# Designs tried in a protein design run: designed miniproteins, single chains, continued (5). Part 18

Each design is a single chain, and the fold is of that chain. pLDDT is the mean over its residues in the fold that is shown.

## One batch from the design tools (miniprotein)

Design m16595
Fold by ESMFold2-Fast:
Structure m16595 (fold): chain A 75 residues (1-75)
Amino acid sequence: SPIDKAIEELKKFAEEAEKRGDTELVRYYRAAINALKTAKELGLSVEQVKAVLRDFADTVPPEVRERLDRIIEEL
């Protein structure tokens, strides 16, 4: 599903940040992964998932925001 693809992409970003020792970025990516997992378990629509991720993107650093925006467009 598009949501599963988004989770796997965010997981790769978290792994990259972890390898660099960037614990702050890892925390943001893990939060986004958890939000997507919860949305999937609740059966939210793709449009509802996009809204949740947009709200989250407003609270994160620019690097994470740009990556979240790309994921939102691919959903």
Scores: mean pLDDT 84

Design m16596
Fold by ESMFold2-Fast:
Structure m16596 (fold): chain A 97 residues (1-97)
Amino acid sequence: PVLSAVAETEDEAIEKARELVRKAAEQGLPPDTKIILAVVAEDTVEGGRALSRAAIEAQRLAKYLGLPNLKIYGFALGGKTLEEARAEVERMAKAAA
C-alpha cells in the first residue's frame, strides 16, 4: 500500500507525514507500507529541510506505533502549483504500488 500527501510549509509537512503514519497504524497496514511526501517550495533547499524534519518526526512516530520498517520517501517540488504537485505524487504512488 502507498499513502501520499503534499505540503507547502515545514510545519504542514511534519503534520501531514505524522497523519499518514497514524493512518497506516490505525488501518493495520503492512509494515512495508510506503509513505510519499512532497513539499512545494520556491527554494528547493528549504523544501529539502522541511522533508528531512518531517521524515525524522514521522519515523519517530512510526517506531512508537510499532512500524519501524515503514518507508518514507520525500521530494521537493520547486516551481510547481499545489495541483501539479498532487498529480505528480498520485502518479508516483501508482508506480510504487
Scores: mean pLDDT 78

Design m16597
Fold by ESMFold2-Fast:
Structure m16597 (fold): chain A 62 residues (1-62)
Amino acid sequence: NEGGEAARRAGEAAGDEKSARAGLEAGQNHDSTAAAVAAWEALKLRPDSEVAREGVRVALAA
């Protein structure tokens, strides 16, 4: 699940272990909605992060 991978990377970039873990779990379960939510939570923590913004875009597109 590419959305889950993108969400995991966004969480790591934001320094948020919780969002990174949620993205990984969503990827394993093929849950694009959960992956998008995890990426969005990461973006809330680091709104200026290019990686977090890219993660949200990719997760929502998946």
Scores: mean pLDDT 69

Design m16598
Fold by ESMFold2-Fast:
Structure m16598 (fold): chain A 90 residues (1-90)
Amino acid sequence: MDEVAERLAKKIKEAGLKPGDKVGYIAGGGGTTRAAREGIEKAGLIPVPFSTPEELIEAAKKGEVKGVTGQPGILDQVKKEAPHVKVIPL
């Protein structure tokens, strides 16, 4: 689990996001949810949890988050609907 969070933190830094930027993720209460939150925090960014993909996509479209992390299906939708947002695979 720690390795996933550390890898995510590295990917976030490589994506060109700055400390204090908001990164959205889906909060399902599982280990993947925890790894996403911890990785974002380790990178010095603000984790923003969403309950549904629809809420996350809407926030991304409005510019409320500068990046998104999660599963490939959600990331593909964010790329189509909010192409200005950085998508970061877990």
Scores: mean pLDDT 79

Design m16599
Fold by ESMFold2-Fast:
Structure m16599 (fold): chain A 67 residues (1-67)
Amino acid sequence: APAIRSEHIEVESEEEAAALREEAAASGKVQYQAPVTEKDGRMVASVVINRPEEREVLFVTVSAPAP
């Protein structure tokens, strides 16, 4: 079975958050991409990526402060 890796990344701007989400999505096959939602004054989105060459499923959550 592929390994499951979880990463939670906090950044200082939504521009950085969007760039990191795009980079993560480009790193493998996107299985699920959640829409950006506001929670407790932060913009949060999650992407689940299957990375078959790495034998890994990557769960990335990126959060930035709301503008």
Scores: mean pLDDT 76

Design m16600
Fold by ESMFold2-Fast:
Structure m16600 (fold): chain A 98 residues (1-98)
Amino acid sequence: SVDLRQQMAALRDQIRKLSDKDVVVFGKKAVPVFTDIAKKMPASVQDQVRANVKVVQTGSADQRKDALVRAMQTVAAHGSDAVVQDMVVRFQAILDSL
């Protein structure tokens, strides 16, 4: 939906503005959300999400931000609106807790 696309764009911009410390904290909380979502997706999509999750856990701050955005875009491209909405709500709650 247009609303979901706007919420996704807002999340991307918020993630890009996170401090190096906050992107690490966000990533730790975001990994379980990606894991829960990915298990219902095709194997190729699961592999793409898993590769980005590894970068979220091990990369530099900029690499972690890029990996978070790529993983979110992968979910949005392959997930139902309900799955994308659930991800958006959970990630916004994490951002609001920082």
Scores: mean pLDDT 86

Design m16601
Fold by ESMFold2-Fast:
Structure m16601 (fold): chain A 72 residues (1-72)
Amino acid sequence: MSAEERARRAREGVLAADSAGGLLAAGHEVSKSGDPAVREAALEALRERLAAETDPANRAAGQQAIDMVERA
């Protein structure tokens, strides 16, 4: 799988998450990749998601996911 395809899937996983648990799971999976392109795409998607998110639990989970990816 190409770096482009992995980055695209990481972004789609974040944007498709419909719950706090889904956001945390997506962040955790991306944090394990070690690929900078995948991590960057996921961070961009998480920040985009957070800018539009109104649910407090999803916002908290999204920020925790960002923290997990940034510290990986």
Scores: mean pLDDT 79

Design m16602
Fold by ESMFold2-Fast:
Structure m16602 (fold): chain A 81 residues (1-81)
Amino acid sequence: SLKEEIARLLKELFGVELDPEKITVDTVKRIINEKIKELEAQLAAETDPVVRRVIEHEIQRLKEISKAKNLEEIYEGLKKL
């Protein structure tokens, strides 16, 4: 199911284990926003311009996913990470 695929991606990408039945737009957006905050803190401390570009790109992609209106849009965004 879509929820099972999203749960798998959350575990692989963010190390977050969730029961697929707990997968909702709000729950996933909370996880994504927490990851954005972590990456912004890393970016503030990073001096290597190559690493900075990688972090900036990841933040931008996560911010796009955070605008998703449904689980299908979330899944499409997570697959591109």
Scores: mean pLDDT 88

Design m16603
Fold by ESMFold2-Fast:
Formats: structure tokens, C-alpha cells, sequence
Structure m16603 (fold): chain A 62 residues (1-62)
């Protein structure tokens, strides 16, 4: 369905954003604790969104 296609696209977009945040974390100054905390928080929010979309997609595919 169109809704499933849209949700899969949103999931792919969030996964791409998560990969970018992980790249930024790997390049961040280990002494910049504030920047690391911000990026870790963004990563946690993205992980929550990914998990939620995966659950919704799985339910719609039943």
C-alpha cells in the first residue's frame, strides 16, 4: 500500500540520519563532552523513531 511505501521511506531516512549522527560522534573531540551528549541524545531520539516505525510497518505487513 502507499502508506507502507511512505513508512519504509521514512524508516530509510531515519536510518540515514542515524548513520550521519554516528559518523559525527566518531569525529567529535572526545574532550567536547557537551557536543557528545547532544549527539548521543539525537541518536537516542532517532533510535526511538526507528523502533516505532519498524513496529508500525511489522503490524501493517501482518
Amino acid sequence: SDRLQQLRQQLDDLRTQQAQVQQQLSQADPNDKRRQAILQTVSAVLSSGIYFLEQVIARLEQ
Scores: mean pLDDT 88

Design m16604
Fold by ESMFold2-Fast:
Structure m16604 (fold): chain A 72 residues (1-72)
Amino acid sequence: MEKLKELLGEVAEALSKGKEEGRRKAEEAVRELKSQPIAEIVRKRLEEALESSLEQASELLTQALNEASELL
């Protein structure tokens, strides 16, 4: 669970620096979360963010962070 919070924190920080950097970190998080069943909801939200426009990516990432916080 420690790693999940760390990954989501990195994605949020990257997003604050730029939408492109946020997207890159979201891709890394999706790759790491694919092996963890408990993180399936978060992974799904991050995958949706990667398919969406950069404008919608921040909203979907916020949803992923909220869902992860509720589960942790």
Scores: mean pLDDT 64

Design m16605
Fold by ESMFold2-Fast:
Structure m16605 (fold): chain A 84 residues (1-84)
Amino acid sequence: SMEKEKKEKMLELAKKSLKWYEEHRAEFAALPPEVQARAEEAVKLFKEILENAEKMSLEELEKKFREAETLYSRAALAMAAALA
C-alpha cells in the first residue's frame, strides 16, 4: 500500500540521517551551539521514530518525521557550508 511505502521510506531516511550524523559528529560539534542543539533534537526525534514506528499511526509518524527533517536539514546545510 502507499501508506506502507511512505512509512518504509521515512524509516529508511531516518536511519540514513542517523548514520550520517554519527559519521560526521566531529563536524557537527564544530558548529555554533544553536545549530548543534537543532541537530541533537533532530537525532532524538529520528531515534524516537525508529523505536516507536510500529506503535505510531502514519499521521503521527509523518508529523514527527517532518519536524525532525526540518531541524536536521537546517543543521546539515550549516555543516555543508562550513566544510565548503
Scores: mean pLDDT 81

Design m16606
Fold by ESMFold2-Fast:
Structure m16606 (fold): chain A 82 residues (1-82)
Amino acid sequence: SAYAELAAAFAAEVRAAMDALLAELGVGRDTEEADLTDEQRERLVRFSLAAQRAFLETLLAQGLADPAKLREALAELDRLEE
């Protein structure tokens, strides 16, 4: 499905960007959240929220999912980004 193809492509892009961010922060792939500094945790959380938002906005723009559910999910991300 177009959704599955987009999800797979987006997951690959996000994984590559996450690997680059972890290298920049000096964080090992197996590092638990509890072992992260506050600065490292904040950077990773912001990256995760931005990636999720970009994915949902792409789904909405391409009409690949229920727009009401996508808008609800985007509103929840807006709350988490505050």
Scores: mean pLDDT 79

Design m16607
Fold by ESMFold2-Fast:
Structure m16607 (fold): chain A 105 residues (1-105)
Amino acid sequence: MSEKEKKVLEIAREGSVKVAELIEKDPNDMEGVKKVIEETANKIMEAIKDLSEEEARLVVSRAVIFFEIDAINLYEKTGNKNYIKAAYLARDIFTEKLEELFKER
């Protein structure tokens, strides 16, 4: 695993933890959850901006999968559907930011 991939996974992990903490504290604050996901996506895009499109897409795909696995695991433990909603937001936002990053190259 590359150093940049490790950094992206660390950013994704930090974002996932912060999302989980927000849902636990206020399960109806999906605006706060969306903001954390957007901030996490922007940090990932900054970390990968010097990578090739192929490498960036692979790294972002792994970050999305990591976020989704954590969300599914938390949903199975808690029954709280907002974890699944957060996973969908992460997928959509990460994909949108990645497309924007390479559209301007």
Scores: mean pLDDT 81

Design m16608
Fold by ESMFold2-Fast:
Structure m16608 (fold): chain A 65 residues (1-65)
Amino acid sequence: MMSELAQQKKEEVKKLTGEAQQEVGQMYQLAKQSGSQRLLQQTEQKAKDLEEEIKKKAEEAKKLE
């Protein structure tokens, strides 16, 4: 049933989400401290890439129901 596979995927998504928030948060802090527009753009791109990957994995977990 969905119990083990769905739970495993959900835990994976939660871990990735937490790690992504920490990584993006650190990058935002560096961008603010440096005032670098380039670093800010890199942070935004990283955040978008991670959001898309997380959403994709979350949809897969949901389909396992």
Scores: mean pLDDT 78

Design m16609
Fold by ESMFold2-Fast:
Structure m16609 (fold): chain A 84 residues (1-84)
Amino acid sequence: NKDFYLGYAMGLLLLKKPDSEIVEQYVKAGYSLDNARKLVSADRAGLAPFLQMNPVAVAKAFAKSPFVSPDIKKGIEKALKEAK
C-alpha cells in the first residue's frame, strides 16, 4: 500500500532517521531510486519548520489528524514503534 510507505517515510523523516532508511520506504511506495533520493531532500526542506519542533509530538499529531488517510497514519505509527 503506497500510502502506508509514504506515512512510514514521513515518520522516519520527522524522527530524523538516516536518508537511506527513508529512501527505502519511498522505493517501496513505487518511486524510482533517483526520485526517492530527490524526495527525501525536498521533504527535509519543506518540513524544516516541523523538524525544529518536538519530532515525536509532530508525528503523533499527524497520526491523529482527521485529514490524513488511515494508511498514512498506520505508516507513521509503525515508524514511532520502530523508534524504540
Scores: mean pLDDT 78

Design m16610
Fold by ESMFold2-Fast:
Structure m16610 (fold): chain A 62 residues (1-62)
Amino acid sequence: SHMDDKIAQIKAEMDKKLAALHAKYKELKAQGADYTTLFRQLAEAGEAYVEGQVQIRQLLQQ
């Protein structure tokens, strides 16, 4: 359905963003970034996940 297609696209975009943030986390960790910097990067990944889930929820609520 149109809704299923939209949900699939949101999931794909979320996965793409999460992969990029994961790559950045690994890069920062390899460079010896401090704990606070690494935690901020993880927080950004969490935010991207929540944003995707909110978009899906809004679609499901009409």
Scores: mean pLDDT 83

Design m16611
Fold by ESMFold2-Fast:
Structure m16611 (fold): chain A 60 residues (1-60)
Amino acid sequence: MEELEAQVFELLRQGRLEEAERLLLAAPTKSDRAEMALVMGYIRRGREERALEFARRVRG
């Protein structure tokens, strides 16, 4: 979990949102913190539809 969050936050910092999404979707354990960070990252970049799709996959 700690390692996953660190990797996701670093990718988000670099603007590599799709790679962060792949990491989260492939993870054997969930991280609400990292998932929320990715959703907010997509929203801030005007990618609201992608944010919704990701949220649906992890919470649907």
Scores: mean pLDDT 77

Design m16612
Fold by ESMFold2-Fast:
Structure m16612 (fold): chain A 78 residues (1-78)
Amino acid sequence: SAAEIRELAERAAEAVREGDEKRALRLVEEAARLAGLSVEEEIGLRLRAIGLITEGRLKGDLERAAEEVRRLLLELGE
């Protein structure tokens, strides 16, 4: 449901803020499966999330990375 996707998005954002990339990516994968994405779409979503987290680390801005990952996952609930 949209509510479950929203909860996963918030939890993934928290994991990004905490620097827990493994937990963040696991939550991204869970959200993709809940949204009914294909394997190819899940891979694409995961790679996009990795890019956002990596850029956030390199720029020292994990708060922005967290918000971008949250927004990315909220689109699945629409």
Scores: mean pLDDT 86

Design m16613
Fold by ESMFold2-Fast:
Structure m16613 (fold): chain A 89 residues (1-89)
Amino acid sequence: MLTPEELEKEIEIGVLEIAAAVYDVSARNLLRRGAPKEEVIETLEKAIEYYRKMLEVAKTLDTPFGKEAQKNAEERIKELEKRLEEVRK
């Protein structure tokens, strides 16, 4: 059973993941609408920042959820960094 501290970290991970996903979706919508390159870059960088914060919290959580969240954050960061490089070209 989760400790109160573990539960709080799981909630924090969830909030950070939602924030990151919102910025990722926003960046895709901006790109689709032909928004300025600089605005797309800034929005993608914010998505990456939130996934990095999620990764930091997930690394401190010794639960199956924490381990899955860590892997998911690492995979999403890699995907978004690749997209950021393509937008910068």
Scores: mean pLDDT 87

Design m16614
Fold by ESMFold2-Fast:
Structure m16614 (fold): chain A 92 residues (1-92)
Amino acid sequence: MIKELLEAYKNGDLEKVKEILLEAAKKGDIKTVVLASDLLFEKDPELALEALEEAIEILKKSEDPESQLLADLLEEQLRSLKLKLEIEKKKA
């Protein structure tokens, strides 16, 4: 998954990066989700926030307690990226 993620990012295929992020979320691969969100944020911050929100909703719909814990971790990542975006907009 990480190799496919880096290839998609290198090729500028941000839609594929988002797909890999969502697939990683479904598998509980939070390391790949976080990495993909950071890569998306560098190229398209709004797409990164959208992808994280979708990943969080996927995890929240699961009745699995582990999925709920992973959703909480991704909500922290989402808050961090939202703050970064607000700071960058205020500097311009």
Scores: mean pLDDT 81

Design m16615
Fold by ESMFold2-Fast:
Structure m16615 (fold): chain A 79 residues (1-79)
Amino acid sequence: MVREEAVRLAEEAGRLAAEAHLLEEEGRGDSAEYAELRARAEELWERVVELARASGDREVLDAAVEAGLRAAAEALAAA
């Protein structure tokens, strides 16, 4: 189901973005690890947007955005 896949990818992107943010807060924003996490998060999010557009259903993108933000917030709170 397209919505479930988009939500799953968005949650993973959110977690990776949160990890990258924590590295930047530690002063490691110039590290290869930071660059890799940011690149992976952007790649996953790009795929989420592609899936949402292909679905023709705005609710898919809205659900993915909500899930990704929640996953990022949870990851940051657990740090």
Scores: mean pLDDT 84

Design m16616
Fold by ESMFold2-Fast:
Structure m16616 (fold): chain A 93 residues (1-93)
Amino acid sequence: SPADELVDETVDRLNALLPTLSVEEQMEAGSLELGLRTLRVSWKKDPSMSEDELLQQLAKALQNFIKLAKEKGYERLAALAQESLDRVNALLS
């Protein structure tokens, strides 16, 4: 599904950045990965949860992460999360 692909691509991009990040940035990247994977697992286990509802929850998680990353000056993490958010918004339109 488009949502599955989005989560996998976002996680792959996060993992590609990990060796270039500070320990603090690595912790925040790991928290985002866990959050996105947890939302996807919840969707796969709940037959009443639509893909659009998953995408809306992914958008909120990404928006919250972007705000935190910008406040902390984690510009590369903010940019990566923004690209994923733009893709979520395109899937919802």
Scores: mean pLDDT 90

Design m16617
Fold by ESMFold2-Fast:
Structure m16617 (fold): chain A 73 residues (1-73)
Amino acid sequence: SMEELRRELRRIAREEVERLAGATMSPQDQELLAQLVVEEALSRPGIEELSREERRRLVRELVAQLIPQLRPA
């Protein structure tokens, strides 16, 4: 279901955000970033057809893309 997919993506997003930004972001900012990543992932066509590994790869890419945007140069 879409709710199960959202829950899985949220879990993966939290893990990837903590891995990449856990030492530099507050827990509140980490949760906000995870939510933004989940919404972006869910906006992608075919997300429900991706494997767990493909979903994690997509989430990892989105985390890497969004972190620089939260700190404009």
Scores: mean pLDDT 80

Design m16618
Fold by ESMFold2-Fast:
Structure m16618 (fold): chain A 75 residues (1-75)
Amino acid sequence: MRSAAEEQAFSAVDQAIRWLASHPELSREARAAALEGLIDDITAWMKAHQGMSDEEVARLREELRARVDAALAAL
C-alpha cells in the first residue's frame, strides 16, 4: 500500500494538474516543464527526507510521470 507521503505526492501532482487546467493561457511546453519540475522536487525530497531507496524513488517517479502524461494528453 502507498505511504501517506506517497499519497501526498500524488495529491500535489493532481492539484498542480487542476491549477494548470484553469490557466489555458500557459503553453503546453510550460505546463509540461512545470509538472516535470514538480516530479523532480518530490522525488528529491522523498530520497532526502523519507529514506526512500533509489529503486523506490524510480518507481514513484514513473508512477507520477504516467499520471502527468495522461493529464497532458487530455489537455
Scores: mean pLDDT 78

Design m16619
Fold by ESMFold2-Fast:
Structure m16619 (fold): chain A 76 residues (1-76)
Amino acid sequence: SLKDIKEVIEKVLKERGIEVSDETIEEMAKILEKQGFSPKQVEKLMNSTPFDIAMDKSLSDELKAKLLEIQDKEIA
């Protein structure tokens, strides 16, 4: 569910020390749910490297942009 995906995103960002707005988390959670990602898949994706994200053919360009933006804020 959207709630479960949002909770996973918040948990991973907290563990990595990355601070993003609630609006950014909400937007990313909606994109991930729309693309059919499970909470477990989201947790794995949030812990992926920028290169893994850029090379993943299953990810939309919109989702890649959001994930890379988050990683660029603070290197965990």
Scores: mean pLDDT 76

Design m16620
Fold by ESMFold2-Fast:
Structure m16620 (fold): chain A 104 residues (1-104)
Amino acid sequence: SAFELLMKGEYEKAVEELKKQDMSDPEVQALLAEAYARVGEIDKAIEILEKLKDSTDPKVFGPIKRALEILAKTGDERAIKLLEELSKSKNPVIQKFAKEALEK
């Protein structure tokens, strides 16, 4: 599974497998954002995270949190801008993740 590939650190293969899954599923989108963040595809990760910024689906929270932590560690201006935007999210969980990532 794509999740097993992410756990094994096979991030490029995880991207390929996730792209073959149902892209209307928010969990698949969130896992793909994490995988893109891990392979350094910053713009692609940001595009997905912006679409999920107000999501209330608990299944997306784990991948979103990990993607935001990875993006924050890059120090990339695009990533920091996303984190500042998400720190104003209507979802208090996503808002908290973004604020926490910016503090590190």
Scores: mean pLDDT 85

Design m16621
Fold by ESMFold2-Fast:
Structure m16621 (fold): chain A 88 residues (1-88)
Amino acid sequence: MKDDLLVQLYFSSQPVNYAELAQQLKVSESTAQKYAKAIELLKASSEITVQELAERLKVSETTARNLITQLQTALQAHGLSLPTRITQ
C-alpha cells in the first residue's frame, strides 16, 4: 500500500475513481471503495469510535482498526497527524 495515495485521498475534495485507486493500491475495487469511504467518514467526524466506523463501513472492527492504523501511519510518514479523535 502506498502512503502517498492515502494522504492524497484524505486531503482530496475530488470524486474518487475506485478502479484507478484499486489498481494503484493493488487491491480489489470493493476494497478501494472501503478505503475511500473510511477516509470520507473520518474527514466528516471530529470524533468517532472504531465500532461506529466498522458499522458504517459494514466491515469488522478489526478491518476498521486496520484502516485507521494505515491512515495514521501514512499521515505520520508525511509529518502529519490524524485530526479525528478515535475513541473506544
Scores: mean pLDDT 74

Design m16622
Fold by ESMFold2-Fast:
Structure m16622 (fold): chain A 69 residues (1-69)
Amino acid sequence: SMMEMKEKALKLAIETVRFFIENSTASLDTVKAYVQKIVESIEKNLGKKYAEEVRRYANKLLDELQKKL
């Protein structure tokens, strides 16, 4: 179903963002820029609600990464 497909796409997007944040050797600013592009892609393809969920999740991970030095 369309709902099942969207849920799977959202899960993959969250996993992709997590993988990128945890495995990137780039600067924090570069990581933030790439996360923003991923969120914009999600908004275009899945809609604003799903993009906001991914943005909130990514920002939480980035904040925790910044606090860990």
Scores: mean pLDDT 77

Design m16623
Fold by ESMFold2-Fast:
Structure m16623 (fold): chain A 86 residues (1-86)
Amino acid sequence: DEREKEILALEATREAIEKSDLSEELKKFAVEGLEEIREAIEAGDYEKAEEIDKKMMEWLKENGSDADLKAFQQAVAEGAKAAEAA
């Protein structure tokens, strides 16, 4: 059940981001990006989901600090770990 696992990982990542030390602006951007990725996965458009993810990471690298990027990567790792535990 790859689709359900992917959606669960995105939801867990969103929760981790909301609880992170990221700025409100970066949290808003990341949450919106994750929501678009979830919608693409639910539509079966995994190529679009991957493109959105790449664009989101590029934006964070250009606009976030090293601390912001680290916090975001940590949230993604926590989300993936939570999804595998469920």
Scores: mean pLDDT 78

Design m16624
Fold by ESMFold2-Fast:
Structure m16624 (fold): chain A 85 residues (1-85)
Amino acid sequence: MMEEAARLGRELALAEIAGDLERAEELLERLREVAGDDRKALYAGLKAAYETLRDHAEELAALGFDAEEVRAATTARIAELEAAL
């Protein structure tokens, strides 16, 4: 469960970075289906997505985002998800 959720979270973030919003929506729905009522699995997937966005902050900067704001925001979200686990 958690490994599958983390994989889907990473793929979701990569689809968002690539601008494939249709693929991103499909992956988000799949993550919700796989997690079901398992909050920890959902949070693991979301954490993996934010970690992937943070790791690709420079690519997001090339798309017009502020890399430092991306890193700060994703780090804060990861901390919130870890505290909720």
Scores: mean pLDDT 81

Design m16625
Fold by ESMFold2-Fast:
Formats: C-alpha cells, structure tokens, sequence
Structure m16625 (fold): chain A 111 residues (1-111)
C-alpha cells in the first residue's frame, strides 16, 4: 500500500526521529481511512509542533502519496520546495497555500 511504502521510505531517511516517522505514517493512515485534510493538519500541528503553513504542506503531500498522485520518493522534495516557494511568494494564508500547491504540484485540496 502507499502507507507501507511511505513507512519503508521514511526508515531510509537520516535525521528523522522515530516519533516523527510514526506521526507521518499515522497521518497517512488517517488520510487512507477518510480523515479530512483539516483533521490531518490539526494532528500534525499537535504531534510535530508544525506551524499551520508547514502542517498544510505536509498534509497535502501525504494526501498526494496516499491517493497515488505522488511517489513516496517525492515527499521530501515537495515539502522542501513547497516551503521555499511559500516563503519566496509571501504565502501565509492556508487557503492561498492550498491553491498554490495544487497549481504547482497537482496536489489534491479536497477532503
């Protein structure tokens, strides 16, 4: 499954704690079980102490992976590039960020 592939991929990445890996996998499992994007964003803000903009980028990237629109290997690239472009363009609003990530990466923005 995409969630199992994500778990295997995250285990290959240096610099992630086990708690960070488990939180990302749990977020992907929530999406696979039909959790709303808002619920996933709230979960990531709580478990990983992410600001709203970062939580939105993570949630949309994970949703793309779970829905088979992104390979798991693209996860760090989408997150890092999404953060850099949001900062460069001054995107601070969650709705503007969702529209931007949809346009640039084709990420799903629907629940």
Amino acid sequence: SPVEKLREFLDTLPGLTEEQREALVKAAEMIAKGASLEDVEAFLQKELQLPPVEATIYALALKGIVEGKLPVSAFPFVVLTGMALAEERGITGVEALKAFLHEEFGLPTED
Scores: mean pLDDT 78

Design m16626
Fold by ESMFold2-Fast:
Structure m16626 (fold): chain A 66 residues (1-66)
Amino acid sequence: MDEVVRRVIRYEAERHFGLSDEDVDELIAAARAGATAEELAAWLTEKYGVPAEDALRFARGILEAV
């Protein structure tokens, strides 16, 4: 992933969901390891309380970027 794209994802995640850079890096690593959008969205909902619809949209965005 491009460093600029990674920084944009971190900024949006912190701004909208309060995720740390480390949390975003974990999501990117999981996506690269073959996690589905549904698995990433479930993780966002369970760990950070992100609403399911927003979590799924964000998860799909991460998968598009990796």
Scores: mean pLDDT 78

Design m16627
Fold by ESMFold2-Fast:
Structure m16627 (fold): chain A 63 residues (1-63)
Amino acid sequence: MDAKREEAEKFLEELAKKYKLSPRDYHFLRGLLELSDYDVELFAKVLPTVLVSLGHEPVEIKL
């Protein structure tokens, strides 16, 4: 993987640990990350709304 993709995947892994994401939620967020072309900034901007829709508490996402 190139460095940008690796960085984005690490970000998602950290989120999965922090929020104890189910496998389904993880795969859903993984798909969104792919749709954003691994743009971590765009992904992080949309992430609070997506997490709330999945039943997680609203949080401030820091890059």
Scores: mean pLDDT 72

Design m16628
Fold by ESMFold2-Fast:
Structure m16628 (fold): chain A 86 residues (1-86)
Amino acid sequence: MIEEVDLSKLSVEEFERILAILEKYMKETVPGFLGAFLRDLPAIIRRNTLSEEQLELLRRFLESIKDVANKKDYEAAMKALEEAEK
């Protein structure tokens, strides 16, 4: 279980930096960590009112981990992102 983060209060630069760190950890760490984070990500996205720039950074992050992510967890995260982009 990961701690909840209020992403809407982060600057675009801080948000990008955090996503870059998470991308590295997810690619280099055990698959279970990636699955746990992806399962929690839809709730994080829906809880926060994210800017267009923050949503674009999240989309790039998800695309970068697509090949190592569980398909169902990835699809759920992408669906939450698409709903937030409306």
Scores: mean pLDDT 69

Design m16629
Fold by ESMFold2-Fast:
Structure m16629 (fold): chain A 75 residues (1-75)
Amino acid sequence: SPLLAELEAEAQAIISQVSDPALRAELEAQVRAVIDYLRARLEAGEISEAELREIGREYLRHLRGLVAALNAAAA
């Protein structure tokens, strides 16, 4: 799905801002797990493309807040 590829790319771009390489790698793995979960649900017809867009928007908002909090704690 092009939407899943775009969501993964944007999520990984957000996570790339984490300065700690070990924590970044852990968060990258978590993003992949979330994308795999969403892909499985989309393929099963359990979520629509419109629902995926909304879930993706909320997830990216969550990740931006998480990275901001982590960077603030490291300052």
Scores: mean pLDDT 87

